# Designs tried in a protein design run: designed miniproteins, single chains, continued (2). Part 12

Each design is a single chain, and the fold is of that chain. pLDDT is the mean over its residues in the fold that is shown.

## One batch from the design tools (miniprotein)

Design m4386
Fold by ESMFold2-Fast:
Structure m4386 (fold): chain A 85 residues (1-85)
Amino acid sequence: SYQDRIQRDPNDGYSWYQLGQQYLNQGDYDTAIQYYQRSIQSSPNDYLLISQSYSNIARAYRRQGDYQQSQQYAELSLRYYDLYS
């Protein structure tokens, strides 16, 4: 499981991202945001993963009705996508 991967390697940003996806799909937006933030912290040079994580943090905030936070994270997502592309 992704939880097992993180126990072996806490710098596995992709596994943190996948846990974020699982909690986002369950409607646990606060937990999803925390896991996406861990994905970003563990993968500082994976600009695509950082961009995707920020995009999903923006989605989580939008679903919570926090449009200001959603916009800020969407802008961060675009910035990191530009660094990737």
Scores: mean pLDDT 91

Design m4387
Fold by ESMFold2-Fast:
Structure m4387 (fold): chain A 105 residues (1-105)
Amino acid sequence: DYQKKADGYEGLAKSYEDQFKRVVKEAEEAKKGTPEQAAETLRKKAEELQELRDQGVSSLTNAADAYEALGDLERAEELRKRGAQFKADSDKAIKDFLDAAKELS
């Protein structure tokens, strides 16, 4: 059932997007610690964010592909744009945290 696959992947994508936002907040809070602890925590959080970015983008792509297979081209296009935006926002956040960690090292 392509509809159940589409719904499942879209649900997974939302979960990864929500987890990404949580980890971003945790990384921002880590900046308030000692420079040495903050640098190590920011690197670890950046690695977690990279995994969540990759999983979220993959889930959005899989959802879009499933909607395309169903002939729902409008929904597929919305999910592809959402995936591109999530990747762009995620890449920036990851870079900013890695740059901050380097400055604290």
Scores: mean pLDDT 90

Design m4388
Fold by ESMFold2-Fast:
Structure m4388 (fold): chain A 65 residues (1-65)
Amino acid sequence: MEAELEELRKKEEEYLKKNVKDQATFDRIKQLAEELGISYREAALLLSDTKVDPEEIRKRLEEEL
């Protein structure tokens, strides 16, 4: 249900905020999640499956910083 999915997203968003400070990457995950109607974690996994692993996302953030 949408309400439960949104609450899950809020919890996952808090974890992302702590680990991810790059707003661009953060926003991309949120956009994907909204477009597909999935959680932020699922969106991050989907990004990983296409070309970027979670480690790659962290690496890009380290490089950006």
Scores: mean pLDDT 63

Design m4389
Fold by ESMFold2-Fast:
Parts: C-alpha cells; structure tokens; sequence
Structure m4389 (fold): chain A 73 residues (1-73)
C-alpha cells in the first residue's frame, strides 16, 4: 500500500531526526521543508514535524492558512 509505505518513510525520518539530536529548525529552514512537503516530500514533512518548535510551528501555520482556505473553497 502506498499509504503504508509513506507512513513508514515518515516514521523512519522522524526517528532519524530525533536520534540525531539535531537542533530545532530555524524559520527559514522550516519554510524550505514546508515547500518540499507541499510538493509531496514526506521526509521533509517528517523533519518539519520532528524539529519544529511551537513558535516555528505557528509561523508555518500562518503561511499555510491562506492556501488551506483557498483549497477549502
């Protein structure tokens, strides 16, 4: 299943990022990963989720909100 394969890749990337002890993403790095995730890069989505602080998460949501509202129409 493509869905199961994608979930497995996301979980693997999430674990790798956490185990590496990488610092939380800067806003610039978070936005680059968001752009890749929106293009279908599930590893970028996993990294963004694993390494984002609450403040960076809020900024990412603010950038996505107009596009999410457009897609909901």
Amino acid sequence: SKSAERIERIEAAYRAAKEAGLPELSLEEALELLEKAMEGDYEAFAKLSALSSEEIGKKVIEEMLPKAEELAK
Scores: mean pLDDT 61

Design m4390
Fold by ESMFold2-Fast:
Structure m4390 (fold): chain A 68 residues (1-68)
Amino acid sequence: DPTILAVARRELAEAERELAELREAIRNGDQKRVDEIMKRHGAETAEEAERILEERIARARAVLAQAE
């Protein structure tokens, strides 16, 4: 299904970008940016937000792998 593949690619790109932004914010001590990303994902900690994004990446990759 081209729609499922397009959604999976978008979800992968979006989650990878947001995980990179979270890690950069942590590295730079940008607590306001960390808090914004945590709130966006309903996470109580930066570690929880990172886990949520890693799980989203894994799910998108699994969908794409099944379509190969």
Scores: mean pLDDT 84

Design m4391
Fold by ESMFold2-Fast:
Structure m4391 (fold): chain A 93 residues (1-93)
Amino acid sequence: MLEERRRKIIDEASGGVTAIHAYVTALVSSKQDPEHEELIRKGGEYASEAALLDVKTRDKVMKIMDKLLKPEEVEEARKEAEELYKKVKEEKE
């Protein structure tokens, strides 16, 4: 019950945005990449859907994920986001 309630809160607060999408958006922004918009779109396509995140939505989702997800879940999502970012950059290069 408590774990199921935690999952529902995460889903409602994130509006269906995955942690991976939020972290991909953060990585693209933090690297100050001039291809920021294109990289976010391609990252979304490689994940499962082309969901674009604005900075405010990304920050809100990341704060929720950091607070409610277990450390190992956050680490896994960040690693997957880094792999997606690398794949998108390799395709462009």
Scores: mean pLDDT 56

Design m4392
Fold by ESMFold2-Fast:
Structure m4392 (fold): chain A 89 residues (1-89)
Amino acid sequence: MLEEYRRLAAELAARFAAVSSDPDAVPEELKLEAARRVLELHIRKAREEGKVEELAEQLEKLAEELEGVDPRLAELLREAAERLRKEAE
């Protein structure tokens, strides 16, 4: 869990960095769109492996850590976790 969480966090950070070549020129919406794309890849893998609930837990934990750093990203991750939790039921 901790290793998977850190791996997801690192991948999201790398994707954001790739989109944010110029922080003053790149809109926040574009950075969030990159995060959504990375999330879709992880969601697809979780569905294939039957680990949707596990992914939801990881996203909730990541959102809690990021709330003080990037509140909009934290909200996106929390919303994704809520959707996955409902799907896992």
Scores: mean pLDDT 69

Design m4393
Fold by ESMFold2-Fast:
Structure m4393 (fold): chain A 74 residues (1-74)
Amino acid sequence: AAPSAAEQAAIIRIVNRAVERLEERHPGVPWHEAPREERLEALIEVAEEVIATSTDPVEVRAARRLLEAARALA
């Protein structure tokens, strides 16, 4: 099924965490200019961390959807 509004909001939060992580690794490089492989690695890493640590089932579901999508593009 399509993601709910709450799941979509959670996906945005997870993506923002991945953006922050990539910015820490490559200061001054915008997300859209980073190599595709680096973006996918950051997304996978953050999604796996959310799945392991989050107690919010909506956030975990969003992370799983994002992880599946990122792995399909890897």
Scores: mean pLDDT 79

Design m4394
Fold by ESMFold2-Fast:
Structure m4394 (fold): chain A 79 residues (1-79)
Amino acid sequence: ALKQVEQHLEQAREAIRRGDEDSGILHIGQAASIAVANPEVGEQAVRGLRELAELARSLGLDSVATTAEISARHVERAI
């Protein structure tokens, strides 16, 4: 579970850096979904999602930043 979350967070980070909003949102959603199903990785996922939100906001990708923040809160509530 942890490796899959880390993989999706890394793919989201790469997509965000390329300005690929759709891929960024997709991988954010996958990381959050895995973390909700596996609460033991929830804290790591919340941290990664919040870091992605900050990165996306710094690049002006507001929709991606908002999605990452909502996903982080969703995971945080599940653990």
Scores: mean pLDDT 85

Design m4395
Fold by ESMFold2-Fast:
Structure m4395 (fold): chain A 75 residues (1-75)
Amino acid sequence: MLSDEEQQAAVEQLEQLAKWVLEQVRAGKLTDVEAVKAELDAFVAYMKKQNVKPEYLARIQAIADRTKAELERLA
């Protein structure tokens, strides 16, 4: 079970990771876009299995969806 602090930290960590991943793809250092998208989907699925508040889950889903959309544009 994730605490409120852990749920907030997960959202912040995902935002930071998403920015880093997009920068690596733009720089041509990360080319396996499908693996990145699969990892994002796996993270969302993992968070859904935790007792995550709907507000945090919605933010996590929105970050994942925005990141996947941007990866599709950069591919």
Scores: mean pLDDT 80

Design m4396
Fold by ESMFold2-Fast:
Structure m4396 (fold): chain A 92 residues (1-92)
Amino acid sequence: SVKNLIFAQMLLISASANIMVAERSGNEQLLADAKRDFKRAVELLKTEPEEVKKKLLETAIKTLEEMRAKSTNPAVKAALDEMIAELEKELK
């Protein structure tokens, strides 16, 4: 569904923004918000065609891995590791 695809993309953008602000501010509530939005995006993507799902999940993994490499906050690193692991399971 185009609507589900757009909503999933918006949730992934929101999650990424919250992670960036959490890295700078140390606000753990933003990490909780990012994890929630991220999990909802993955659930929506499960309803999409396999090729579309795979491409979006691979793009999301690359973005999270880049954020993980640049992070200096242990709580942010742990949250990113968890989210990357969840995405990698969906690709298998």
Scores: mean pLDDT 82

Design m4397
Fold by ESMFold2-Fast:
Structure m4397 (fold): chain A 94 residues (1-94)
Amino acid sequence: SKLEELKKKLKELVAEARAKLAAGEDPLQVAREFAERVIELIEEYAPELTEEVRKTMEKLLAFLESNPDLSAEEVALYLEALAQEIIDMAEKKA
């Protein structure tokens, strides 16, 4: 189903972000790229959630920009939590 594919692809995006953070890439840049790819994925699989997800991503990015002392591991946990929130939103619409 589209929901199962969305869940799988969201988990893959989190794994890719974690790998980039572990490789020493800039956490804010990784988070921005993650946000862009998640929005593209939502536009394909759950377009009705696009505005809500975009607003959630904007809030996360603003938080990360205001907290530059966060570790790569802490940033990874925020991206994982956000992906789970999006999965929960998508499941409520199914």
Scores: mean pLDDT 86

Design m4398
Fold by ESMFold2-Fast:
Structure m4398 (fold): chain A 88 residues (1-88)
Amino acid sequence: MKMEELTPEQIAELVTEMFPGGDLTKIGKIVGEGLATMIRAAIKMDKLESKEDVKEAITNLLTKVFNVKYSDETIEEAAEIVAEKWGL
């Protein structure tokens, strides 16, 4: 399924579910909006073909755009959920 069909709100909910850790609602919304924008851009450029591409996109969003750090395991689990949702 293409990311273009998901609203920023739905993506924020998905990201919040991927990073359960108390009251992260604000972080989930911000990360969800950024992730939505990056994934839409990558799909338009035919760059998201695999789970590894999704993992790199999430890592770049979190570290280079939002300057937040999560464990590699958490990012990998998040990439699996996103890849499954996008049929990768």
Scores: mean pLDDT 57

Design m4399
Fold by ESMFold2-Fast:
Structure m4399 (fold): chain A 68 residues (1-68)
Amino acid sequence: MPSEEELLAAFRAELDEMVARGASVEEMEAFLSRRLLEAHARGLSQAVLDEMRRAALLAIDRVEAARA
């Protein structure tokens, strides 16, 4: 079973890949929703769920800044 650190690292890496390939904000939000549901189902801590949300918001901000 992956550690919380490994799961967060993988989540951040996928977000960076999505940004690099020009994923939409909607696509990134859908990705976050799926990963949060999976993390919750696996019993990950609230702190990890909060870090996932923070990482996604930062990635979305990067995409929006590039459009502005």
Scores: mean pLDDT 80

Design m4400
Fold by ESMFold2-Fast:
Structure m4400 (fold): chain A 92 residues (1-92)
Amino acid sequence: MSPVERLREAGRRLIEETAKVLRAAGASEEQVREAVEELRKVVEEEVRRVEEDPTEAALEEAARRLGEAAARRLEELGATEAAAALREGLAA
């Protein structure tokens, strides 16, 4: 897998899991859609960075930024414990 392909796949899984957690937490379909759209934008921005610098370090940094974006959306929509767990995983 290229770094870009790995990042897109990781982003897809993170978006799917974030949407699932938000729905379980009682978020509306509109809130879930808006969160998914924002995360897809973050994935494409990070893909552009990795295309310019296709290193493992750049890929790890992109994954960290994607995770933080997802955690922020989880926290904003009331899934505070899930956001905290995701941030803890990113710090490890």
Scores: mean pLDDT 81

Design m4401
Fold by ESMFold2-Fast:
Structure m4401 (fold): chain A 95 residues (1-95)
Amino acid sequence: SVLDAAEEAIDRSGLPEEVKREARRYLEFLRKNNAEDQVSTALRVAALGLRERGKPEEHVKSLLDLANGITPDSVSKEIAEYIVAVLRSVVDQLK
């Protein structure tokens, strides 16, 4: 699932443990609210926004792969930060 792929990406990233802990709380909330489709949609929107701003295609592809439940082979801190921001955004929309 997209939430499982996002969790794997966060866990494999170089993000500080405090940020990973916060992301896992978002993931728990999203799982309880069956928000997989909302997270997939938000990741696709974020990826299109990166493309519009001329960000690297590798970053765009990573977010699109995650939206389809595919964990990228490598997760930069920047990509991991985008994932956390997307998760937070969806949680805030559902509150």
Scores: mean pLDDT 87

Design m4402
Fold by ESMFold2-Fast:
Structure m4402 (fold): chain A 63 residues (1-63)
Amino acid sequence: MSQQLQQQGQQLTQEAIERLRQGDAVGAGRLLSRSVQLYEQSGNPQLADQGLQEVSRTAQEVL
C-alpha cells in the first residue's frame, strides 16, 4: 500500500519539475508540497528529501 503513495509522490515530483521548466513556480511549489506529504504518509521521508533536492536544483537552473 505504501508503494502506491510513493508512486503518486514520484509523479507529482516530476510534474513539479515540468512546471518549473515552464516558468510556473507557484504550481511547482504546490505539487512539491503534496509530493512531500505523500512520501511522509508512505513512511519514507528520505524520498521527500530527494524530491526536494531535485526540484531545488531545477529551480536554480531555470529561475
Scores: mean pLDDT 77

Design m4403
Fold by ESMFold2-Fast:
Structure m4403 (fold): chain A 87 residues (1-87)
Amino acid sequence: MSRAEQIERIAEEVGEEKARELRRLRPSLDLTVRIEVGPDSVTVTFEVYEDGRLVAEATVTIPLSASLEEARRQVQEAADRAVREAL
C-alpha cells in the first residue's frame, strides 16, 4: 500500500467515524469526505451539509513525508473543526 493510499484510508476511517457521531448528535447534518491525491501530498476536505446545503467545511493537506500518526492527528483535527463549525 502506498503512503497516499494509507492517508486516504485514514481520512475515510475518520470521516466515517465522525459522520456516525454527527448523525447521532444531529440527524439533519451529513458529513462527506473529499480526497484529492497530489504528487507529494493528499488534500482532505470534510464538508457538512444540512438539507443539501453546505454549512461547514475544513481542509487539510498532508504531505506524503508525514508519519501515519501525524497524518491521523491532522485529519482528526480537520474533521473536528468542520463538525464544530456546523454546530
Scores: mean pLDDT 86

Design m4404
Fold by ESMFold2-Fast:
Structure m4404 (fold): chain A 51 residues (1-51)
Amino acid sequence: ALSQAQIDKIYKQDYDTWKQMYLNMGYSDDQADKIGKSMAQTVVDVNQRIK
């Protein structure tokens, strides 16, 4: 059970981290954005159901 503020913080933190990582690897902004969103959502889903 996470608050909306905690969910938003986790999502943004992971989104930024994964997006920056893939941009640095030479991926396009569009590809890095999609990957970042997918990874951030996975982290949120794991955290929402446990703790």
Scores: mean pLDDT 79

Design m4405
Fold by ESMFold2-Fast:
Formats: C-alpha cells, sequence, structure tokens
Structure m4405 (fold): chain A 89 residues (1-89)
C-alpha cells in the first residue's frame, strides 16, 4: 500500500468508527471504538506506518463483525487492536 492510499484508508476508517460510535447503544463498544479512533489518529500524526496499518485492518474486522451483529467479538477485536497499536507507539 502506498503512503497516500494508507492515509486515505485510515481517514476512511476513522470516519467509519465515528459513525459506528454515533449509531451504537452499547457503552463498552462505544468506549472501545473511541479509543481505537484516538490511537489511529495518534499513529497518523506520528507517521507510524505499522501502527496505522494495524488500525486499518482492525477497523475492517470490527465493522464486518458489527454488520453480522456480533457486538461482543467486535469489542474483543477493537480492544486487541488498541493493545497492538499501543505496543507499536
Amino acid sequence: MTDEVLEESARAAIEALEKAIAESKDERLKEALARLKELIEEALRAGNREAVEEGVVGVSFVLALLSLGDVELAIEVAEKTVRKIEELL
């Protein structure tokens, strides 16, 4: 992935997370998604390509699980992605 494509993918992921946060009624899901968004924004500002890639992949999985109605697994994937990004920053 080029840096330009990665940055655009990350911005799309952030926008999708903002929408999911607004539409969710699950407080734990909202908290996990908000933290994931914060870390992806931090990774973008830091220019940490590996952290941004991890975030984008994690968001894709979270959104897929939410579309299937698997909120619990979506929370687990979001929390796991948060921990991975924190380790890379």
Scores: mean pLDDT 85

Design m4406
Fold by ESMFold2-Fast:
Structure m4406 (fold): chain A 66 residues (1-66)
Amino acid sequence: MADELGRRLAELLGPEAFAQAVARLMKKDENPSEEEAADIVASIPGVTPEQAREAGKLAAELLKVM
């Protein structure tokens, strides 16, 4: 469920990057695609391309179930 996706996202990014990712995604006017979410997460300093791609998938799924 959404709570589990959120926990996994936080574990992947760490608390600092997770907070920034959530803040940026919540400002989106529409639900982002996996690629759009990955691009938003990739803009956070210290996030690798692999982390951003995985986080984008998790964030897109989380937003679909919210």
Scores: mean pLDDT 73

Design m4407
Fold by ESMFold2-Fast:
Structure m4407 (fold): chain A 78 residues (1-78)
Amino acid sequence: VQELADAIEAAAREAEAEFMARHPNADGTDPRLQLEAARLLLEKAPSPLTRALLLAAEAALAGASPEEVLAVFREALA
């Protein structure tokens, strides 16, 4: 469990560095940028959690409500 969390954190830092290099003035609330960040994180650290984050980001970009986004995230983790 801790090893998986550490791997996800390391991959998230790599993904953040690449994302910041591409988008130095990124708005963290832009759903398109959130989707790109989630895709990069899944690519660097493929796991049920990073896949669930990608699906949630895709739902948000498609105009889903916060409740629907959370439901997609929970469903993907099941």
Scores: mean pLDDT 69

Design m4408
Fold by ESMFold2-Fast:
Structure m4408 (fold): chain A 65 residues (1-65)
Amino acid sequence: SMAETEKLIQAVIDKMRAVAKTEEAIQVIDEYEEKARLHLEQGNVEEALRVVEDAIQKVTELLLK
């Protein structure tokens, strides 16, 4: 369901926030959280999931610096 997908997306974002401690990583998470939220509000669940996938990749790259 959309509600379960929203919970999953929020859980992933919360996990990224728990491990990301730099201002750069926090800014990236904030930007992608807003993009995912806008897609979910429009019912674009697949696009919201792609945004979260991109966020995971960018945050992981920042954590490996």
Scores: mean pLDDT 83

Design m4409
Fold by ESMFold2-Fast:
Structure m4409 (fold): chain A 56 residues (1-56)
Amino acid sequence: ATAEEIAQIFIEAFPNNLQGAIEFLQGELEKAKEDPDVPQEKIVKNAEALDILKAA
């Protein structure tokens, strides 16, 4: 999935609650950074998706 596709999924999961989507994705990113089994590419894409949500 692209960063835009990830951002769209979170927008749909949190209808009219952009702050909730941002907070949830921030928490998932912090957890992913601590997990050695999570590839860096996935962390980068989720971080880009978070930036898209913050710009919305």
Scores: mean pLDDT 78

Design m4410
Fold by ESMFold2-Fast:
Structure m4410 (fold): chain A 78 residues (1-78)
Amino acid sequence: MRKERLEELYKRVKEIASKYLSEEQADKVAMIVTVSYAQGRSIEQIVETAKQALLSLGVSEEQAEEIAEEIRKKLEEL
C-alpha cells in the first residue's frame, strides 16, 4: 500500500473534521479512518467506524451523519 495515498487521506479527513471538531478530536477521527482504509475495509465500514468514533467524542447523531457523509465523498475520490 502506498504511503502517499494514506498521508493524503489523513490530511483530507482531518481538514473535514477540523471544521466541526477540535484539532485533537479531528486528528483522532482522521487516524481511525486512515487505519481502517489501510486494513482494507470497505467505504461503508470505514464511514460507519468514523460515525461511531464521532458519537463517542460527544458529537450529535445529526452532526456525526453529516461529517461521515463528507468523509464518504473523499473516500470515493480515492
Scores: mean pLDDT 81

Design m4411
Fold by ESMFold2-Fast:
Structure m4411 (fold): chain A 94 residues (1-94)
Amino acid sequence: AVISPEELLEKLRELAERLRAARTREEAVGVMDEAIALLSEAAKSTTDPELKALYEKYKALLQEIRARLEAGEISLEEAQVYFEAIVQEFEDWL
């Protein structure tokens, strides 16, 4: 199914809430994996080259945050701040 940018923003906001509720690094990594999969699907299904580039950018940023979180290089709180910054940038782009 083709997801609209507005639907994608809403789902990313729901994932941000789940990330805030995460009690462990494993739970937070799981939320990141869902966000990366969602952005990957959105990038593959969009016909807008600017949106495709934006989704690929956010996917890459989330992959980096996920890797650093899994490695213990950043805290759960830092991962949340970075994730929320991506969601805010996307909202501001729309």
Scores: mean pLDDT 88

Design m4412
Fold by ESMFold2-Fast:
Order: C-alpha cells, then structure tokens, then sequence
Structure m4412 (fold): chain A 98 residues (1-98)
C-alpha cells in the first residue's frame, strides 16, 4: 500500500521533532530538576500515544505542553539560564512544525 503524501509528511514531521529535542536537550537533560525532567518524560509518553494513533499534530502539542511545563518547573527551581534557553529553543523549534 502506497503512503499518501500527508502520511509521509506526518512521519517526517515527527522525525524533525525528535531531532529538535535531541539537538537542544541531550546535553542538558541531566541538569534538569527532577520535576522538570518528569514533566518532559510525561509529555514524551503522551506524544508517543498520539503518534501511535496517527495524530501527529496532537503528538507535537503534547511535546510542547510537556516542555512548557518543564520550563516552568525549571524556572521555579532556579535552573541555569542556559538550561532555560535550551528548553525555550526546543519549544520554538517544535512550534514551527505545527
């Protein structure tokens, strides 16, 4: 069965989202406060469930919501400005995919 152009676009969109997360967060992930890390992990889990259902836009929104929650928690914990900037960059990159 041939994939529709939309299905191909949806797959590439999810791959771009994963690349954005890795690029901005891989080296600062261990520096996140435990609650911020948990919020991000919960957002990723929700995104995986939406992706399995063929809902890429809802998956991206779940990632963005998780990152925004992680940013708020990291800011409250007094995280390094570099860590906060990396979270903001990841959010901005994902929003461009919506």
Amino acid sequence: MELSPKEVEDILKIQRAIAILARHLADVYGRLPPEARRALEDGVRQAEEYAKQGKPEEALQALIDGLRRALALARRAGSDPEVLARLEAAIAGLEELL
Scores: mean pLDDT 81

Design m4413
Fold by ESMFold2-Fast:
Parts: structure tokens; C-alpha cells; sequence
Structure m4413 (fold): chain A 60 residues (1-60)
């Protein structure tokens, strides 16, 4: 697997899980965990831009 292919696959998988507008139990659990680290947004199960940006900062 090339570096480009690997990065694309990881980005696609990450997008599918953490895209802005994603909602449900997974988003709620992520927000709840991130709140332990100072996440400033609401824990409402909606993957808004603030949730997405905070998650990206944690993942590197």
C-alpha cells in the first residue's frame, strides 16, 4: 500500500466516523469522552464543526 493510498483509506474511514453532521450514539460517546479533556461544545450526539475540530486535534 502506497503512502497516498494509506492516507486516503484512513481519511475515508475517519470521515465516515467523524464527518460534520454525523449523529447518533457514536457521536454522543465521543463528545462525552472529549468533555473529560475540556471539549467546549454540547454533548448532544451531533458531530458539528467544533466536535470535529476538537477530535482532529486529539488524533494529530
Amino acid sequence: MSKGEFSRAVADAGRDLTEPGFRGRTALVLQRVMAEFGFPGPVDGVMDKATWDFLQSLLG
Scores: mean pLDDT 62

Design m4414
Fold by ESMFold2-Fast:
Structure m4414 (fold): chain A 69 residues (1-69)
Amino acid sequence: MKMILSDGTVLNSMEEILDELLEGYKKAAEQFEQRADKPKYVLSDGTVLESEEEINEEIGRGIEAAEAA
């Protein structure tokens, strides 16, 4: 099997494809950490959420508000 990635890299086996995906994921995570970019989520109204807990809480409130409308 042959797979060509968006950057032009050619993978010739399923093992190479899996290794490349894992390595790509690791590099992306390392670059994200090195950039010191805080994981922030911006809602359509401009509200910034900085944690998964805040996101889950906002989703819960949105559902409650939708049911009340």
Scores: mean pLDDT 60

Design m4415
Fold by ESMFold2-Fast:
Structure m4415 (fold): chain A 87 residues (1-87)
Amino acid sequence: SAETRRLLSHLAALLRWFIANLDRLSQEAAINLMEHILALAREIAARTGDESLVRLAEEMLRAVREGDWERARRLAEEMVARLEALL
């Protein structure tokens, strides 16, 4: 649907912004952004039945909480690639 495409595009934009601004983000700001990303992933899953984006978002939140910025970046890049395949 057009609404699902808007959610996918918004999620992709947030992830690209996160990747571009990793060096400027506090851990608290990154956690808040990841929680918002997780909420969007859950909304998409509710509409599509696909939980894969939720699992990636949960792993990315964990990486940020652990201070593993390299893993968080790689997970975000993987999530963007999957979102672009769905658009």
Scores: mean pLDDT 87

Design m4416
Fold by ESMFold2-Fast:
Structure m4416 (fold): chain A 99 residues (1-99)
Amino acid sequence: GPAPVKLLIVSPDPELLQRALELVRERFGDRVQLGGATSFEEAIRLAKETGADGILVVAEEVPEEQLEKLRSIAPVRVVRKPFTDEELLAAVEALIAEV
């Protein structure tokens, strides 16, 4: 099959990050290679090092300067809480479609 999409998930909330990683892994399985970061600085570093194909940001507040840096590396989707599992997974499907 095609190579897995390299998806980086970013959330400053570790519990929210873990939940997002679990949901995405369950739905997409072998279609995605998942990374996680709890800070924008680590996310930028990891996205560059891994060659991320897409970046999902899960946060209440999203710093525009950090978003611009991430967008310079790969397509970015933002999911703000409160959100449903379906909304999170739809954002991931959109990122996969952009690869």
Scores: mean pLDDT 84

Design m4417
Fold by ESMFold2-Fast:
Structure m4417 (fold): chain A 107 residues (1-107)
Amino acid sequence: SLLDEALALLDEAIALEEKMRNDPSASEELKQAFANHIKVLRENKALLEAQPEDKHVLILAGASLGVLAIQEYDLIRLYPQFAEELQKLKDLYVRAEELLEKAVQQL
């Protein structure tokens, strides 16, 4: 399903954020940003799994992912050494948001 595909992208994003958070070259500020993103991702994943057919939950999760995509884009400017990984995270969030928007349209 579209939701299952979105959840798989969230799992991939969580794994990449955890890897980046554990990178010894990452500053404490950047590690804190990744910790905050992981928290938001885990909370949204739990809500989506608990209420897979709730349009309001899907819409709010999609909006949350859109905010994360903007934050990753801003981090690319501040941390160009991680630009490739941050771009991948942004793309995962954009794709997951699009899948959730399509899932809402099918309910």
Scores: mean pLDDT 89

Design m4418
Fold by ESMFold2-Fast:
Structure m4418 (fold): chain A 68 residues (1-68)
Amino acid sequence: GVAGVRLADGDVVVADGSAHGKAVPAVLLNRKTGAGAPATAVVDAEARTATVTLPDGSTAQGTISSEF
């Protein structure tokens, strides 16, 4: 399955996996343009949150907004 994660700035991350405590491949989508950038996400299904590692090595946290 996939998980949709909403970041505070309104960007969305689609993670290739859900309900794992492991890093999974993800794509960061720009909310306005739809442009994809490769990312990595760790999903916490119990807290309904995810920690995203962006291509520049920075981290962001978001909430799970939808699942596949």
Scores: mean pLDDT 70

Design m4419
Fold by ESMFold2-Fast:
Structure m4419 (fold): chain A 89 residues (1-89)
Amino acid sequence: MNDAKYYFEKGEEYLKENDPLLAARYYEEALKLEPDNKEIKAKYYEALGKLYEEQELYKEAAKYYEKALELEPDDEKLKKKLEEAKKKA
């Protein structure tokens, strides 16, 4: 029985609903089950980046977007988020 996919899908839902705190918590649970899954880890960092961005902590947001991009370098949406956070930092 593998619940990692369930938690990952819940994280995706909350990220789309603009709830990055709840998204991060679900991705964290998925990551506990699959600690070497780069996709889950990248999404976890993306959610943390968005959480800090909502708090106007743009330097912290940029740091987490950079960590996510290191795992998924071809994510154009994530590159744009990083660029926007760096401009406000």
Scores: mean pLDDT 85

Design m4420
Fold by ESMFold2-Fast:
Structure m4420 (fold): chain A 66 residues (1-66)
Amino acid sequence: MEEEIKRDKEYLERLKQEAEASTDEFDLGALYLSAAVIYVTAKRDGDEELAKLAEEVIDLINEKIA
């Protein structure tokens, strides 16, 4: 569980960096889907910290494509 949470946090950090660098709507859509899956899973499991990190990625992508 602990190691899985660490992997998801590192993965979200990479998604955030890729989202900040990307301007392609298709790439941003794929990154959004990845972050949304982690967000839903984190909310289900009660991991508020992981959910917040996923939400930051989702918000960043929404700002870029809105």
Scores: mean pLDDT 77

Design m4421
Fold by ESMFold2-Fast:
Parts: sequence; structure tokens; C-alpha cells
Structure m4421 (fold): chain A 62 residues (1-62)
Amino acid sequence: SVEEIAKILQETFGLSPETALRAAEALLAASPEGQEIILELLKREGASEEQVAKIKALIEAA
């Protein structure tokens, strides 16, 4: 869950493992509305539709 989201963020944005883990934890702790906003921001910042869909599935599984 959180570790898989962190790995996608590392692969997509070149984040350090620590930064990616904190970002993944913040995403999972956000409200459903906040999660949707963050996913849209990730897409605008260069995440593919496939990466966003995978993160969304991992949030739903958490």
C-alpha cells in the first residue's frame, strides 16, 4: 500500500525514498476530496494516466 505508492512516486518524480514515503503517507491520510485533488496535481506534474490509476487503486486497497 504505502510502500507501493512511494515506489511509484520515486519512479515518476525521482524523489528520495524518504520523501516518497512521506508523500505516500500524506496522500493516504488526505480526505477523499483531497486525494482526488492530489491525483490531478500528480497528473499535471508528469504522472501518466496509468501511474495515476495504479495509485488510485492502491489508495482504495489501503
Scores: mean pLDDT 81

